Designed miniproteins, single chains, continued (2). Designs and how they scored, part 29

Each design is a single chain, and the fold is of that chain. pLDDT is the mean over its residues in the fold that is shown.

## One batch from the design tools (miniprotein)

Design m5037
Fold by ESMFold2-Fast:
Structure m5037 (fold): chain A 68 residues (1-68)
Amino acid sequence: STDLIIDVAAHELSELTGVPKEEIRELLERVLAGEISAEEAAREISKKSGVPAEVLARIIENVRRAVE
């Protein structure tokens, strides 16, 4: 289920970054809808967490591939 994959990914990224799960979920849903790139979502999470955007973009891109 796409919803399950997004929920698990949002939870894991929330634990890694300290950014609220629902905020990460919204960004992931926007990436999957093609509204923003993985790089743009990673940049927003990076600003709030200090985790490098490059690492986050790789994780988000892996999530996108998993739901295709």
Scores: mean pLDDT 86

Design m5038
Fold by ESMFold2-Fast:
Structure m5038 (fold): chain A 68 residues (1-68)
Amino acid sequence: MKITPVEAVEAIRALYDRGLITPEQARALVEKVLERGELTKDEFIELAQEIAGVPRDEIERILKELGL
């Protein structure tokens, strides 16, 4: 399944709203997803882990809640 840049930004906002990432990590993630365009769900999870250190299961939970 592919995630659009808009959907990726919504997921980043949800991560930030839950206190899982800092404002600087959120900014870095937005920059990376806009640079890549469409990504797979796994590619998004990998980026969030690399930039913010969020556990994979927490990212997957948030994506599922957003219907992604």
Scores: mean pLDDT 83

Design m5039
Fold by ESMFold2-Fast:
Structure m5039 (fold): chain A 80 residues (1-80)
Amino acid sequence: SLVEELIKEMDENRPDLPQEYKDLIAKAVEAFLNKDIDSLKKYVTELVKLHAEKVKASKEETEKVIKRAIKILEEELKKS
């Protein structure tokens, strides 16, 4: 599985990164490579929510970050 290979690479290169982040990053990368925009947006949203919970961010702040991240992804995906 591409996800399993990506997680293994992150375990070797970024052992400091929490496993929950590695799982979501690997899934987001797989979605990006498959041009699955809906899944990519889903995993990026979950990653932002996970980090927001860890840093005790407000609901309002979390929603603003998600909206900005989604806009950036949509703009980058429009590039050739």
Scores: mean pLDDT 80

Design m5040
Fold by ESMFold2-Fast:
Structure m5040 (fold): chain A 56 residues (1-56)
Amino acid sequence: HMLTAKEFLEQLGLPLPEKPAVVTVTAPDGREYEFYVDPEKDAIVGKEAWERGKKA
């Protein structure tokens, strides 16, 4: 079973956004990671794919 964006975000205590969004997560070491969420595909995508989806 492939982990969906909804399942991933639920593990972080976050809801699936209604529109394409960037979620920033701070790791225990203080480093920030950006996740590009495409709710229509229910997937976390690369920045370029997310930008293409936003422009479509």
Scores: mean pLDDT 72

Design m5041
Fold by ESMFold2-Fast:
Structure m5041 (fold): chain A 59 residues (1-59)
Amino acid sequence: PPTKPEILALVPDPELAQQIYQNAVEAAEGLAKVLGANEQLQGKLILHFAKVEAHAAQK
């Protein structure tokens, strides 16, 4: 899936932003399974973890 614009805002390098997004997808899917999350909540979890990872990656 395409990288979220919010991630690109935190990490200007598109390749790094895509890697961060993929890492966030894996983390969010793991948590969503534990929570029994629906698709909408899973999407919110992906964005949340992507922001956390992007924030950690910024200078």
Scores: mean pLDDT 69

Design m5042
Fold by ESMFold2-Fast:
Order: structure tokens, then C-alpha cells, then sequence
Structure m5042 (fold): chain A 75 residues (1-75)
């Protein structure tokens, strides 16, 4: 369940309750910034072995979009 792991990473990095995070939740709308998103990229690499390009930081910001990207890289 990649989606639940992504939600947990959002919660841990942003200091918010994981139960408040939905598939449509944007990292930046939850109070994230580019520095925190780089921490998220590092954790995604540690957890899944998937590298997120810096150019995609503005388009892979929702739980769903990031989950779909990670799943596509693991296929």
C-alpha cells in the first residue's frame, strides 16, 4: 500500500495528523515548501528506491500524483 506510506511521509515531514491527509491533499497546501519537499524526495528514495526529478516538484505534489508516479517507476 504505497498510498498509505506516502500519507505517512507527508504527516512525518509536515507535522500533521496522517488521518487528516487524503489522496487529493497537496504537499504545498498542507504547509510544505521546496526544502521540505526535498526531504520528501529523499524519504521516497529511501523507502521505494524511486528518484523524483527536481523539475517535477510542482506537478507531483498530491498524495495521488506521487503514489501513481512511484507505482509507475516500480512496474
Amino acid sequence: DIENQVKQLYADILGVDVSSITDDSSFFDLGGDPIKFNKLRDKVYETFGVKIPLSDITVLDTVKSLTDYIQSQLS
Scores: mean pLDDT 81

Design m5043
Fold by ESMFold2-Fast:
Structure m5043 (fold): chain A 57 residues (1-57)
Amino acid sequence: MEIEKEYQKAVEEARELAKKGGAEEDFNLRIEGLKKMSPEEAYKAAKELVDMLKSAL
């Protein structure tokens, strides 16, 4: 499904941003929660995480 591919891209982007911002540990905790979500929910949460990290940097 397209949503799953977009989710993976968002996770990769968020991970890179978290590493640059020193928030890698917090990122790992959030990703653990995303694994329990549906693809749609996980994608939405991953995009929100990217947005949050971009705002912090």
Scores: mean pLDDT 77

Design m5044
Fold by ESMFold2-Fast:
Structure m5044 (fold): chain A 65 residues (1-65)
Amino acid sequence: SWKVGDVFRALAPIPATRPDELALRPGDIVEITDIINDKEVEVKSLNTGESGIVSVEALKLLEKI
């Protein structure tokens, strides 16, 4: 299970398919800032400071650190 404060590294490109989503590139580090629902979380890039939504399905493809 994921919680606010969990940090992940992207291992592959994750596209943004909606304007509220955050696109990730390999090596990007993100922190969960909010659990929106069972399908979506809000994350903040620790590299850029940008925030956006990432799907839980995409989050499963990231490395938790």
Scores: mean pLDDT 83

Design m5045
Fold by ESMFold2-Fast:
Structure m5045 (fold): chain A 62 residues (1-62)
Amino acid sequence: MKKVEEVIEKGKRILEELKDKYPIALSIAQMVALAEGIDLGLSPEEVKEVMKEIKKYAEELE
């Protein structure tokens, strides 16, 4: 699996776990994904795609 897809899936899991517990679940999921993406050496463009996919998934859960 590509690193981008791995980080997206991690962000989605965090969002699912936190969405019913915290009103800032999306922000937490995005911040964790950003930190993981930077650690894995993702480009700014790849990080943008990760953030976009996590936000899209949050909208689909509503």
Scores: mean pLDDT 78

Design m5046
Fold by ESMFold2-Fast:
Structure m5046 (fold): chain A 80 residues (1-80)
Amino acid sequence: MSVEEVIEIARAALEYADTLPDDVRFEVLKQVAELLIDTLRRLGHEEEAARFEQRLKAAKTPDELKAVVEEGIRLLEELA
């Protein structure tokens, strides 16, 4: 999977998640955040990946996960 494909999936998931109940939204955003973290690691950005992973583990609300996903997308766009 390319970086561009990951960004497209993450953006689509953000739009889709906004239509979901909070518990389902949390799980969808968590899976997308994990995909972004794995992509950062694959690209050699281990420090950034570790930072996002800590935020993911600390996240308790969909809004906190949405922030992680949005920042992850922005970082991948800058690295592309």
Scores: mean pLDDT 84

Design m5047
Fold by ESMFold2-Fast:
Order: sequence, then structure tokens, then C-alpha cells
Structure m5047 (fold): chain A 93 residues (1-93)
Amino acid sequence: SLVEELEELLERAEEAIEEGRLEEALRLLREALDVLEELRRRGAPREELLELLERLIELVKRLLEVAEDKEIILEAIGLLLRAIGLKLDIELE
């Protein structure tokens, strides 16, 4: 299940953030957003997509609170903007 895959990616990303593995966390969060975009394309329920997107956005914000490397910060900001854009697309329809 793509939902199960996404939940596992988000759980692994949270663990990576807590352990200071920020490059891995960023990779996992990027993969999670790709899975979210695929779930939307397949017609997953709006409420489920928004709940999972909110979890992803919270994790990106948490990563940004602890990130000190400019490259990681800029990539995380880009990912946050992409996630917010997807949320707006879902909410405006």
C-alpha cells in the first residue's frame, strides 16, 4: 500500500531528524512528498491527503529548527514550499 509506504517514510524521517541524520531525513521527506503526489494522482481521499501532508510539513519544519548547514536549509525550504503548494491545490478544489 502506498499509504503504508508513506507512513513508514515519515516515521523513518522523524527518527533520522531526532538522531541528527538530516541529509537522510531530507531524502526520506522528499520521497514521502513524491508518494503523496502519486496518492493524489490516484484519487486518494482529500482528508487522508491533508492529514499526511500536515505530518510531512511538521517534520520539514522540525528539520529546519535543527539544521545549521546552508545546503540542507535551502533544500528543506524548497521541499516545504512544494508541500504547501500541494496543500493549497487540494484545499482550493
Scores: mean pLDDT 89

Design m5048
Fold by ESMFold2-Fast:
Order: C-alpha cells, then sequence, then structure tokens
Structure m5048 (fold): chain A 73 residues (1-73)
C-alpha cells in the first residue's frame, strides 16, 4: 500500500538530512538525500495522478537545494 502522507513525511526527512549534510559541506551526501526526497515526491504524484501545492513547493525547494549543492562543489 502506498501512503501519500507517509511519502511526504519521508521526503521531508530526506530533505532535512540533505540540509544537515549541506551544513557539514558534504555536498555529495546532500545531493543524494535531496534526490531521494525528490523521487518520493515524484512517485507520490504519479500514483495520485495529481500534485498538491504543498508538494509542488517542496519539489521546487528540493530542486533549488540540489542546484545550490552542485554549485557549492
Amino acid sequence: EFDEEVALALAEIYKAIGNMDFEKKDYDGAIESYKKALELLEEAQRRAGRVTPEQEALIKDIKENIKKAEEAK
């Protein structure tokens, strides 16, 4: 069973892990965690056939954080 709420919570957790890695200047680790969060949100969108404004904002934030981590390398 796929639970959108669980997927969103896990994505938030992976984003937080990525933020911690970014703060430690582990940019590769940050990117890996951010990408995992993005995969969870994209899977939630595909299964639901929709994206909520909250999910869309989170996806946008994660993509921006990936870009910042890539630029910080």
Scores: mean pLDDT 81

Design m5049
Fold by ESMFold2-Fast:
Order: C-alpha cells, then sequence, then structure tokens
Structure m5049 (fold): chain A 67 residues (1-67)
C-alpha cells in the first residue's frame, strides 16, 4: 500500500505534493482550533481543506484515467 502511495505521489509531481502538504498543514491547524474551542474558525478551515483535497482528488482521477 505504501508503494502504491509512492507511485501516486510520483504521478502527482512536486507541485501537487506541495499542495497536499499545505492541505495537511491546514488540516492540523483546523484540529488545533477545534481543540481550542474556536469552532467557527475550525469549520471555515475544514471547508477550505475539503475544497483543496477535492481539487487534488479530481487531478489524481484524471491522471489515473490516462493510465
Amino acid sequence: SEEILREILELLGEERVRAALEAQRLGAEGLALERAGRLAEAEALAAEVVARYRELAEELQALMEKL
């Protein structure tokens, strides 16, 4: 499974890997906001993270359809 993930990351390329890492960072920030009780800010950030992952998933799906 980790080898498949590595192949997917290679297909994504450096730009998309950086985008995924930024989405992960924002996700961690959202969890920290939720733990601090800052729920409105956590929800706004969660919506942004979901939008970013959706865009990455659409790009990945397009790449996989070319395989």
Scores: mean pLDDT 78

Design m5050
Fold by ESMFold2-Fast:
Structure m5050 (fold): chain A 84 residues (1-84)
Amino acid sequence: MKLLKITLLGTPAGPFTVTLEVLRQEGNRIEGVIVDAEPGSPLAKYVGKRVELELEPLENGMASLTMRVEGEPEIRAVAFIEEL
C-alpha cells in the first residue's frame, strides 16, 4: 500500500497535513482516499473520501497541487509531498 503525506501550504487556514492512500497513479495524476487529516483542517471532513490529485512538480519536494473531491469545489495549493 502506498501512502503519501501531503502538507498543504499557503492556504487561508495555514499549513495542514493529510495522508492519502494511493489507489492509482498515472504520471502527475493520482487517485486516492484520504485516510487521515489534521483535526480542524478544511480536509478533516473528507477523511474516507475518494480524491483526484493533479501535481506539477516544483523544487525540493514541492508541487503545485489541484485536488478534486466529487461534488466539492476544486482545491488548489502548493504542497510538500512525502512518500511514507
Scores: mean pLDDT 78

Design m5051
Fold by ESMFold2-Fast:
Structure m5051 (fold): chain A 70 residues (1-70)
Amino acid sequence: SAEEYRARGEELAAQGRYELAAKYYLAAISLDPDDAETWLNLGRALEALGRHEEAARAYARARELDPDLP
């Protein structure tokens, strides 16, 4: 499920495994594209990887879905 992919991505990000975390977040988004928290987590992983332009787009999508997210 999208929730399982997001949870696995979060665990991998906590371990500093950002490339693999981003893949799991993208899998989660493919199942649930309206989960603002997953878009925010994707942005953080992409920032850690130096993929700043893609991170900015992920953050913008997260904010569009939930304006109250930091």
Scores: mean pLDDT 87

Design m5052
Fold by ESMFold2-Fast:
Structure m5052 (fold): chain A 60 residues (1-60)
Amino acid sequence: MEEKRERVEKAALDLASAGEYPTVERIAEKAGITPEEVLRIVKEEGFKSIEDFLRELGRR
């Protein structure tokens, strides 16, 4: 689980750095997993939605 979570986090940050919105599909493509797996990881980490997950990652 930790490995897939790290891939999801890296994919989201890489997309943001490239000036692209980190949508579930784009994150899944970059992380090498399915969109359903991205959503499952987000829920298993205790977030209500992908938006809550991205907000936590983007905290300044």
Scores: mean pLDDT 76

Design m5054
Fold by ESMFold2-Fast:
Structure m5054 (fold): chain A 65 residues (1-65)
Amino acid sequence: SLFDAQRRIREIIETARSAEELAEAVGEVLRELGYSEEEVEEAVREVRAAAERGDVVPLSSTVGL
C-alpha cells in the first residue's frame, strides 16, 4: 500500500549514510513492492537530487507514490 511504501522509505532515510545509499535502497524497496522500472528510476532520481540539495525528507510525488 502507499502507506507501507512511504513508511519503508522513511525508515531507509533514517538508516542511509549517503545520498547514493539512500537512492539505491529506495529503488530496491520500490522494486520489491512491484513498481515498474521506469517508476523506480524516476523516484530514485528525485530522491538522489533531493538528498544532494540537503532535503532530508525526499518523499517523491512525481510518480504518485
Scores: mean pLDDT 66

Design m5055
Fold by ESMFold2-Fast:
Structure m5055 (fold): chain A 75 residues (1-75)
Amino acid sequence: MISEQEVNDGMAQILIGVGKLLFSKGKLEEAAELYKKAAEIGSGEVKKEALKNLAEVLKAMGKEEEAEKAKKEAE
C-alpha cells in the first residue's frame, strides 16, 4: 500500500531530478519553479533536498535573500 505522501514524495524526487537537469542547462527560472513545487508537495528528506537545490538556483539568479530563506527552511 502506498500513502498519498509516498506518492507526493516520489513526484517531488522526479521534479528535483528534472530541475537539476534544467539548472545544468542554465534554465534557472524553470529549475526554481520545479524545486518550489517539489518542496511544496514533498516531505522529510525529499523536502529538504528540494529546498537545498532551490537555495542554490536562487543564489545563481542573484536572489540572495530568497536563497537564504530556502537554506534556513532546509535545516
Scores: mean pLDDT 83

Design m5056
Fold by ESMFold2-Fast:
Structure m5056 (fold): chain A 58 residues (1-58)
Amino acid sequence: MEVYRAVKDFDTGLPTHLALKVGDEVEVLREVNDNFWLARSLKTGEVGYVGKAHLERI
């Protein structure tokens, strides 16, 4: 399981994107492009796009 942690807040307000606070953990499901992953929030269970620059591998 590819688990990453948010190192900065990520909230675009878009329903297709995850809303994350620093410290929130996500499971990366697949790569979308060079800047974005599709991931699932381990806190909420929501699936959505997240910026790679906002996450670090744990």
Scores: mean pLDDT 82

Design m5057
Fold by ESMFold2-Fast:
Structure m5057 (fold): chain A 76 residues (1-76)
Amino acid sequence: SSLLTEAAKHTQKGVTALDKGDYEKAAEYFNKAADHLEKAGKSEAAQYLRKAADAAKKGDKEKAKQYLQQAGTAAG
């Protein structure tokens, strides 16, 4: 699979976990997505996904979603 495909897959799993209130699992998936984006040369998008992971670990669902939106903008 391409690095971008793996990043999208992990981001989707992270969003699902976040919506279920599984903040630890959401953070894990966002960090995995960030690693794939970094390898794909999308460093700004990766940075926002890492910030989303940190917000998720703190239970800040709203802040995590804001960083996810910024990651999407930076990736596209």
Scores: mean pLDDT 88

Design m5059
Fold by ESMFold2-Fast:
Structure m5059 (fold): chain A 65 residues (1-65)
Amino acid sequence: SEEVEKAAEYARKAAEAAEAGDSEKGVRYGQLAIEYAKKAIEEGETGAGQTLLAEARRAIERAKN
């Protein structure tokens, strides 16, 4: 779904930003990934959405360090 694709895209960008030390971008992209992951869950993509939600939260945690 578009929601799953967007969540995956933003989760990847969040992880890349966190690895580069860009805390602001990492948190911003991670929050966007969470929003799309939640939409994916609402649209019935519960497994993919929950996985991406966890990845996004992990990226945000890493970005804050």
Scores: mean pLDDT 86

Design m5060
Fold by ESMFold2-Fast:
Parts: C-alpha cells; structure tokens; sequence
Structure m5060 (fold): chain A 70 residues (1-70)
C-alpha cells in the first residue's frame, strides 16, 4: 500500500538523518538534508505515487552525497 511504502521511505530518511547529523558542516550534506526535510514537511497523509517517487529520489541523493563525503 501507499502507507506501507511511505512508512518504509520515512524510516530510511530517519536513518539517513542520523548518519548525516555529524556531517552537517558539509554544505552538500546540509543542502541534501534540507531538501529532504522540506519535501517530507510538504507531504500530506495520502501522498501520490509521483510524490513517493520524488521522496525516493531525494533519499537516494542524500545517500549519494553521504557516500561521497569523507
């Protein structure tokens, strides 16, 4: 269901936020976290499939930025 997909994506976002916390002095990490947080804050209780896909892309972007950060 959409709710199950959203819950899984939000759990991934929370885990990434914890990993990003000590690296927020890196402007690329800060920007990726801010984009993800702003998007999550804009989501309603019944997000569209397009919004879930966008959330997944923002999560992947933060994962990539964190992998590139020393």
Amino acid sequence: SIAERLRALLARAVALGRRAAPKLDDPAVLAAVQRLDAFISSLGPEPSEEELAALEELIAELEAVLAAAP
Scores: mean pLDDT 85

Design m5062
Fold by ESMFold2-Fast:
Structure m5062 (fold): chain A 74 residues (1-74)
Amino acid sequence: SLEELRKEAEELARKAREAIEAGDLETALQYLEQLRKTSEEILELARSLGIRDPIAEVMLAEAEKAIEEVKKKM
């Protein structure tokens, strides 16, 4: 469900942030890549339901930006 995917995305975002703060960039990257995939799944499900999800679109864009930034620090 959208609700379950949103909860998963929120947990992944939190874990990624915690890993970044701890200096564990490899773990942060793994969580951010999972967040990107979950955000894509939210958008696919929203499309199948005939609805828009601007929040998930922003989450996807922010995850992709964060992945690039983390990779530059590795």
Scores: mean pLDDT 87

Design m5063
Fold by ESMFold2-Fast:
Structure m5063 (fold): chain A 56 residues (1-56)
Amino acid sequence: SDMDKLNAFSQDLQARLAAARSEEERQAVLREAADELRTTYGFDSAASSAPPPEPA
């Protein structure tokens, strides 16, 4: 089921984050995870590319 896939993904993401030794590595893992969610699990919503909010 989709929930089983999400649980497996969550566990894998936690392991990757635990293995990250720096903030840069953590950010890389998070970007890869976000791309995987969009591409593999279809969590991209209607917005294919929304600009991130930019602080002043």
Scores: mean pLDDT 70

Design m5064
Fold by ESMFold2-Fast:
Structure m5064 (fold): chain A 106 residues (1-106)
Amino acid sequence: MEEIEELLKKAKEAFSKGNYDEAIKLVQEAIDLAEKYGNPELVLEAYRLLAEIYLKKGDYDRAIEYLEQSIEVAKKLGNEEKAKELEEFLDRIRATLADPAVRAQL
């Protein structure tokens, strides 16, 4: 579990520096380990982080896909508060994409 948390920490640092491809690789490694160890809470966090990275990268389709995966994990965990937070984030992304100026970046 510490290995997964360290990967997510490094991914967040890469993301903050604008190294989106490096951040994506680190998050994908974290997901693989979290699934292997059966830690759905870390899988949820990793998918949410992937969604944020893809959103900043301008890949809105992938951002939505990974956010939906994170919502599904939150619901399976029975964490309705977290699922609601993620659904509100998804609604904000979709509202932004309804703007014609933003939609041109898809």
Scores: mean pLDDT 82

Design m5065
Fold by ESMFold2-Fast:
Structure m5065 (fold): chain A 60 residues (1-60)
Amino acid sequence: MRHEELRREMREAAERDRELARELREKAEKDPEKSHIYFSSAGIAEVAADVNEEIARRLE
């Protein structure tokens, strides 16, 4: 087993980033004046999740 701990950490980070993206989208619905900031931040969190998932896959 190579890099099993690092793979687990990357997967956990991706899951947290996905959760953060969902929370940010919910906040965007509650605050229309700041919705553009929340949607932008959610998009960044989704990209971070995709990167962390890709790293985890390469460690398999």
Scores: mean pLDDT 81

Design m5066
Fold by ESMFold2-Fast:
Formats: sequence, C-alpha cells, structure tokens
Structure m5066 (fold): chain A 60 residues (1-60)
Amino acid sequence: SLIEELQKKIKELIKLMKEKGYSEEEIEAFSNEVMLLVAQGRYEEALKLVEEKLEELKKE
C-alpha cells in the first residue's frame, strides 16, 4: 500500500540523512513537510517528496 511504502521510505531517508550529516533540525523540518501532506490526505505527494529527497542524497 501507499502508506506502507511511505513508512518504509521515510525510515530509509532518515537513516540516510543521518549518515550524510544532516542535523536533527533539518531532519525535523523535512519530516514536518511530509507530515503536513499526510495530514491533508496527500499520500502520493508525500511519497514523491520523500522519493525525490532520496534520489538527491543518493546522487551525491
């Protein structure tokens, strides 16, 4: 499901952000954007945001 995929990718992203040296404040700010979309029922947009950030971090 979209929700399960989103949860899996959020966990992967947080781990990768920590490995790349992102601060807790930066991780929290990004998580807040994702949570806002989820609260609005915009799961596909939330997933896209997470996937785009993962792609960005993997490119480096």
Scores: mean pLDDT 84

Design m5067
Fold by ESMFold2-Fast:
Structure m5067 (fold): chain A 90 residues (1-90)
Amino acid sequence: MVSYSREELLEMLEKFIELLKEEFDISEEEAEKIRKEMTEMIEKGAPLSELNKFMVDKVVEFGLKKAEELAKTEEQKAALAKLLEHLKNL
C-alpha cells in the first residue's frame, strides 16, 4: 500500500482543479466546491482509491456537461444524461 502525506494529497488536489479549469472551463465557484469536498475526504483519511473515484466522477461529470452543451438534439442530451446517471451509480 502506498501512503501519501496530507501535503502530497493537497498538491494532487490543486493540480486536479487546475486541470478541470484548463480542460472543462469550470467556474471558480465549482472549483471551490470540489476543493472543499476533496479536502474533507483527505481530512477524513479516505483511501486513495476513494479519491481517485471522486476525481474520475468529476472528470466524467464535467466532460458530459460540456458535451451536453454541444449536443444539438434532445436524443443526444437524453443519451448524455443517461450516461451520467449510469457512471454516478458505478
Scores: mean pLDDT 74

Design m5068
Fold by ESMFold2-Fast:
Structure m5068 (fold): chain A 77 residues (1-77)
Amino acid sequence: MLPLQVLETLAASGGRALSAAEIAERLGQSVETVRRVLDFLAREGDVERRVDAAGRTLYRLSEAGRAAVARHRARQA
């Protein structure tokens, strides 16, 4: 399930904001596919979208996204 893999990747970054390209590289997915998933997760409120001082679009877990990752891990444990 790619949306969950994106959320897990952001969680594994230790709260760092990541670009779609960095997430795509870590997951072995196309940047285009990852951007679509990130746009979906941002609309759901699971991911925060920000533009940095260099004009790069970066993504970070929201509180809701962090809770979604925790719920999934609890179900697997």
Scores: mean pLDDT 80

Design m5069
Fold by ESMFold2-Fast:
Structure m5069 (fold): chain A 65 residues (1-65)
Amino acid sequence: MSKEELDREVEESLLLMKASIYERSGDYAGAAEAYARLADLLEAQGRHAEAAEYRALAAEYAAKA
């Protein structure tokens, strides 16, 4: 993998972990931001279906924030 690909995978993993932590703690704003950021990264990679899934989660949590 290139440095860019490796950095992207690390960022995806960290965002997913952060989103899960915020979700469990009831930090809906934090969860929404993390899922939205993850969706943007996935869409940039052409992973549109996965991006749409996380965008839906981000919108749901943003509505609760």
Scores: mean pLDDT 80

Design m5070
Fold by ESMFold2-Fast:
Structure m5070 (fold): chain A 65 residues (1-65)
Amino acid sequence: SAEERVVRAALAMEGVITQKELSERTGLSRGTIRRADLRITAKVGISIVGQEMNELLREELRKLL
């Protein structure tokens, strides 16, 4: 799914998770990335776009796979 692609791409990133880099890594449109981020936010409680990757976020994202 688009959500799984976004989660896997984010897990491969270091530093700040940007919508542009997620789009480039996944091949998904920015609109699709935004919709995936909204669904991830509903499950995790925080938007991943604009967050700096850390171990707590990695554990939460792994639960979505």
Scores: mean pLDDT 84

Design m5071
Fold by ESMFold2-Fast:
Structure m5071 (fold): chain A 74 residues (1-74)
Amino acid sequence: TAGAELFRGFILREFRELGAESMVVDPATLAAAVGTSPAAVSRALRELEAEGLIRVEEVPGTRRLRVTATEKGR
């Protein structure tokens, strides 16, 4: 869907532009940026993880997620 494409494009563009393999994202901030809900962002990230494109880890003590590009997502 368009939402999944926007999240994929955003994340992969950030990885390419910054040369980073990992970034920390706040689902609420990302949701505001793309015009959706934090729950929808979290679900989309988990679906991309299930597809093997990224790895998602919770940052302890925060609502933020560490997102890491996999070999398939590069």
Scores: mean pLDDT 70

Design m5072
Fold by ESMFold2-Fast:
Structure m5072 (fold): chain A 106 residues (1-106)
Amino acid sequence: AEEKAEEGGRLAGRAAAEGGEEGGRRALRGMGEGGRRAARAGGPGAAGAAAGVAAIGAGAGALVGARAGDAEGAEEAGGLGGRAAGAAGGEAGGEGAYEGGLRGAE
């Protein structure tokens, strides 16, 4: 879990250095929020998994955002990654998935 989050953070940091320091910062910020949301919905283990998935998505979002000037894209990618990781985390992730689904459906 931590290994995946670290990998995503490193990729986002490298992207910031190479072509989008501002974009990289937003990607890392979105990743942090996604991890916190997943921790609340799915528990501490889901937070690590969600952070890893969100980091990958946030990195991609940062690149798109830098090109289009859309900072919201990076935050959206982080949030979506967190929800998806919660859904994929088995029993613990199952709780996060149905909780997130209930919120989206009302």
Scores: mean pLDDT 44

Design m5073
Fold by ESMFold2-Fast:
Structure m5073 (fold): chain A 61 residues (1-61)
Amino acid sequence: NAEEEFEKGKEYYERGNFAEAVEHYTKAFELARDTDPKLAKEALEKEIEIGVEQLRKAVLG
């Protein structure tokens, strides 16, 4: 389940659908947080990366 959500996040990210990508990475993190710390960390890092990129674009635009 966590792996499936992570893969969906990656697919949306590759399509440029960043809002959907963040939604699925967030679900991957929540599902993995107590069972797969490595996957949880990767999902959280992807959320932060996308958030920072979107914030930079909005602020510096």
Scores: mean pLDDT 81

Design m5074
Fold by ESMFold2-Fast:
Structure m5074 (fold): chain A 59 residues (1-59)
Amino acid sequence: GATAPAPKIVTLPADVSREEALEINVRLLKETGGKEVAINAGLPPREQAEIVREALARV
């Protein structure tokens, strides 16, 4: 989406599990209306993108 402001990125510690990162993203998306997303610094960019995509599909 080229017309929306970029979402604020929250960096999670590397010790946060994939499952916790997914739950955090679902909550942030619901609470902020999609204005914030969380990224697990310990995961490759591809997996980070997949977690965010899965969270969006669950909202």
Scores: mean pLDDT 75

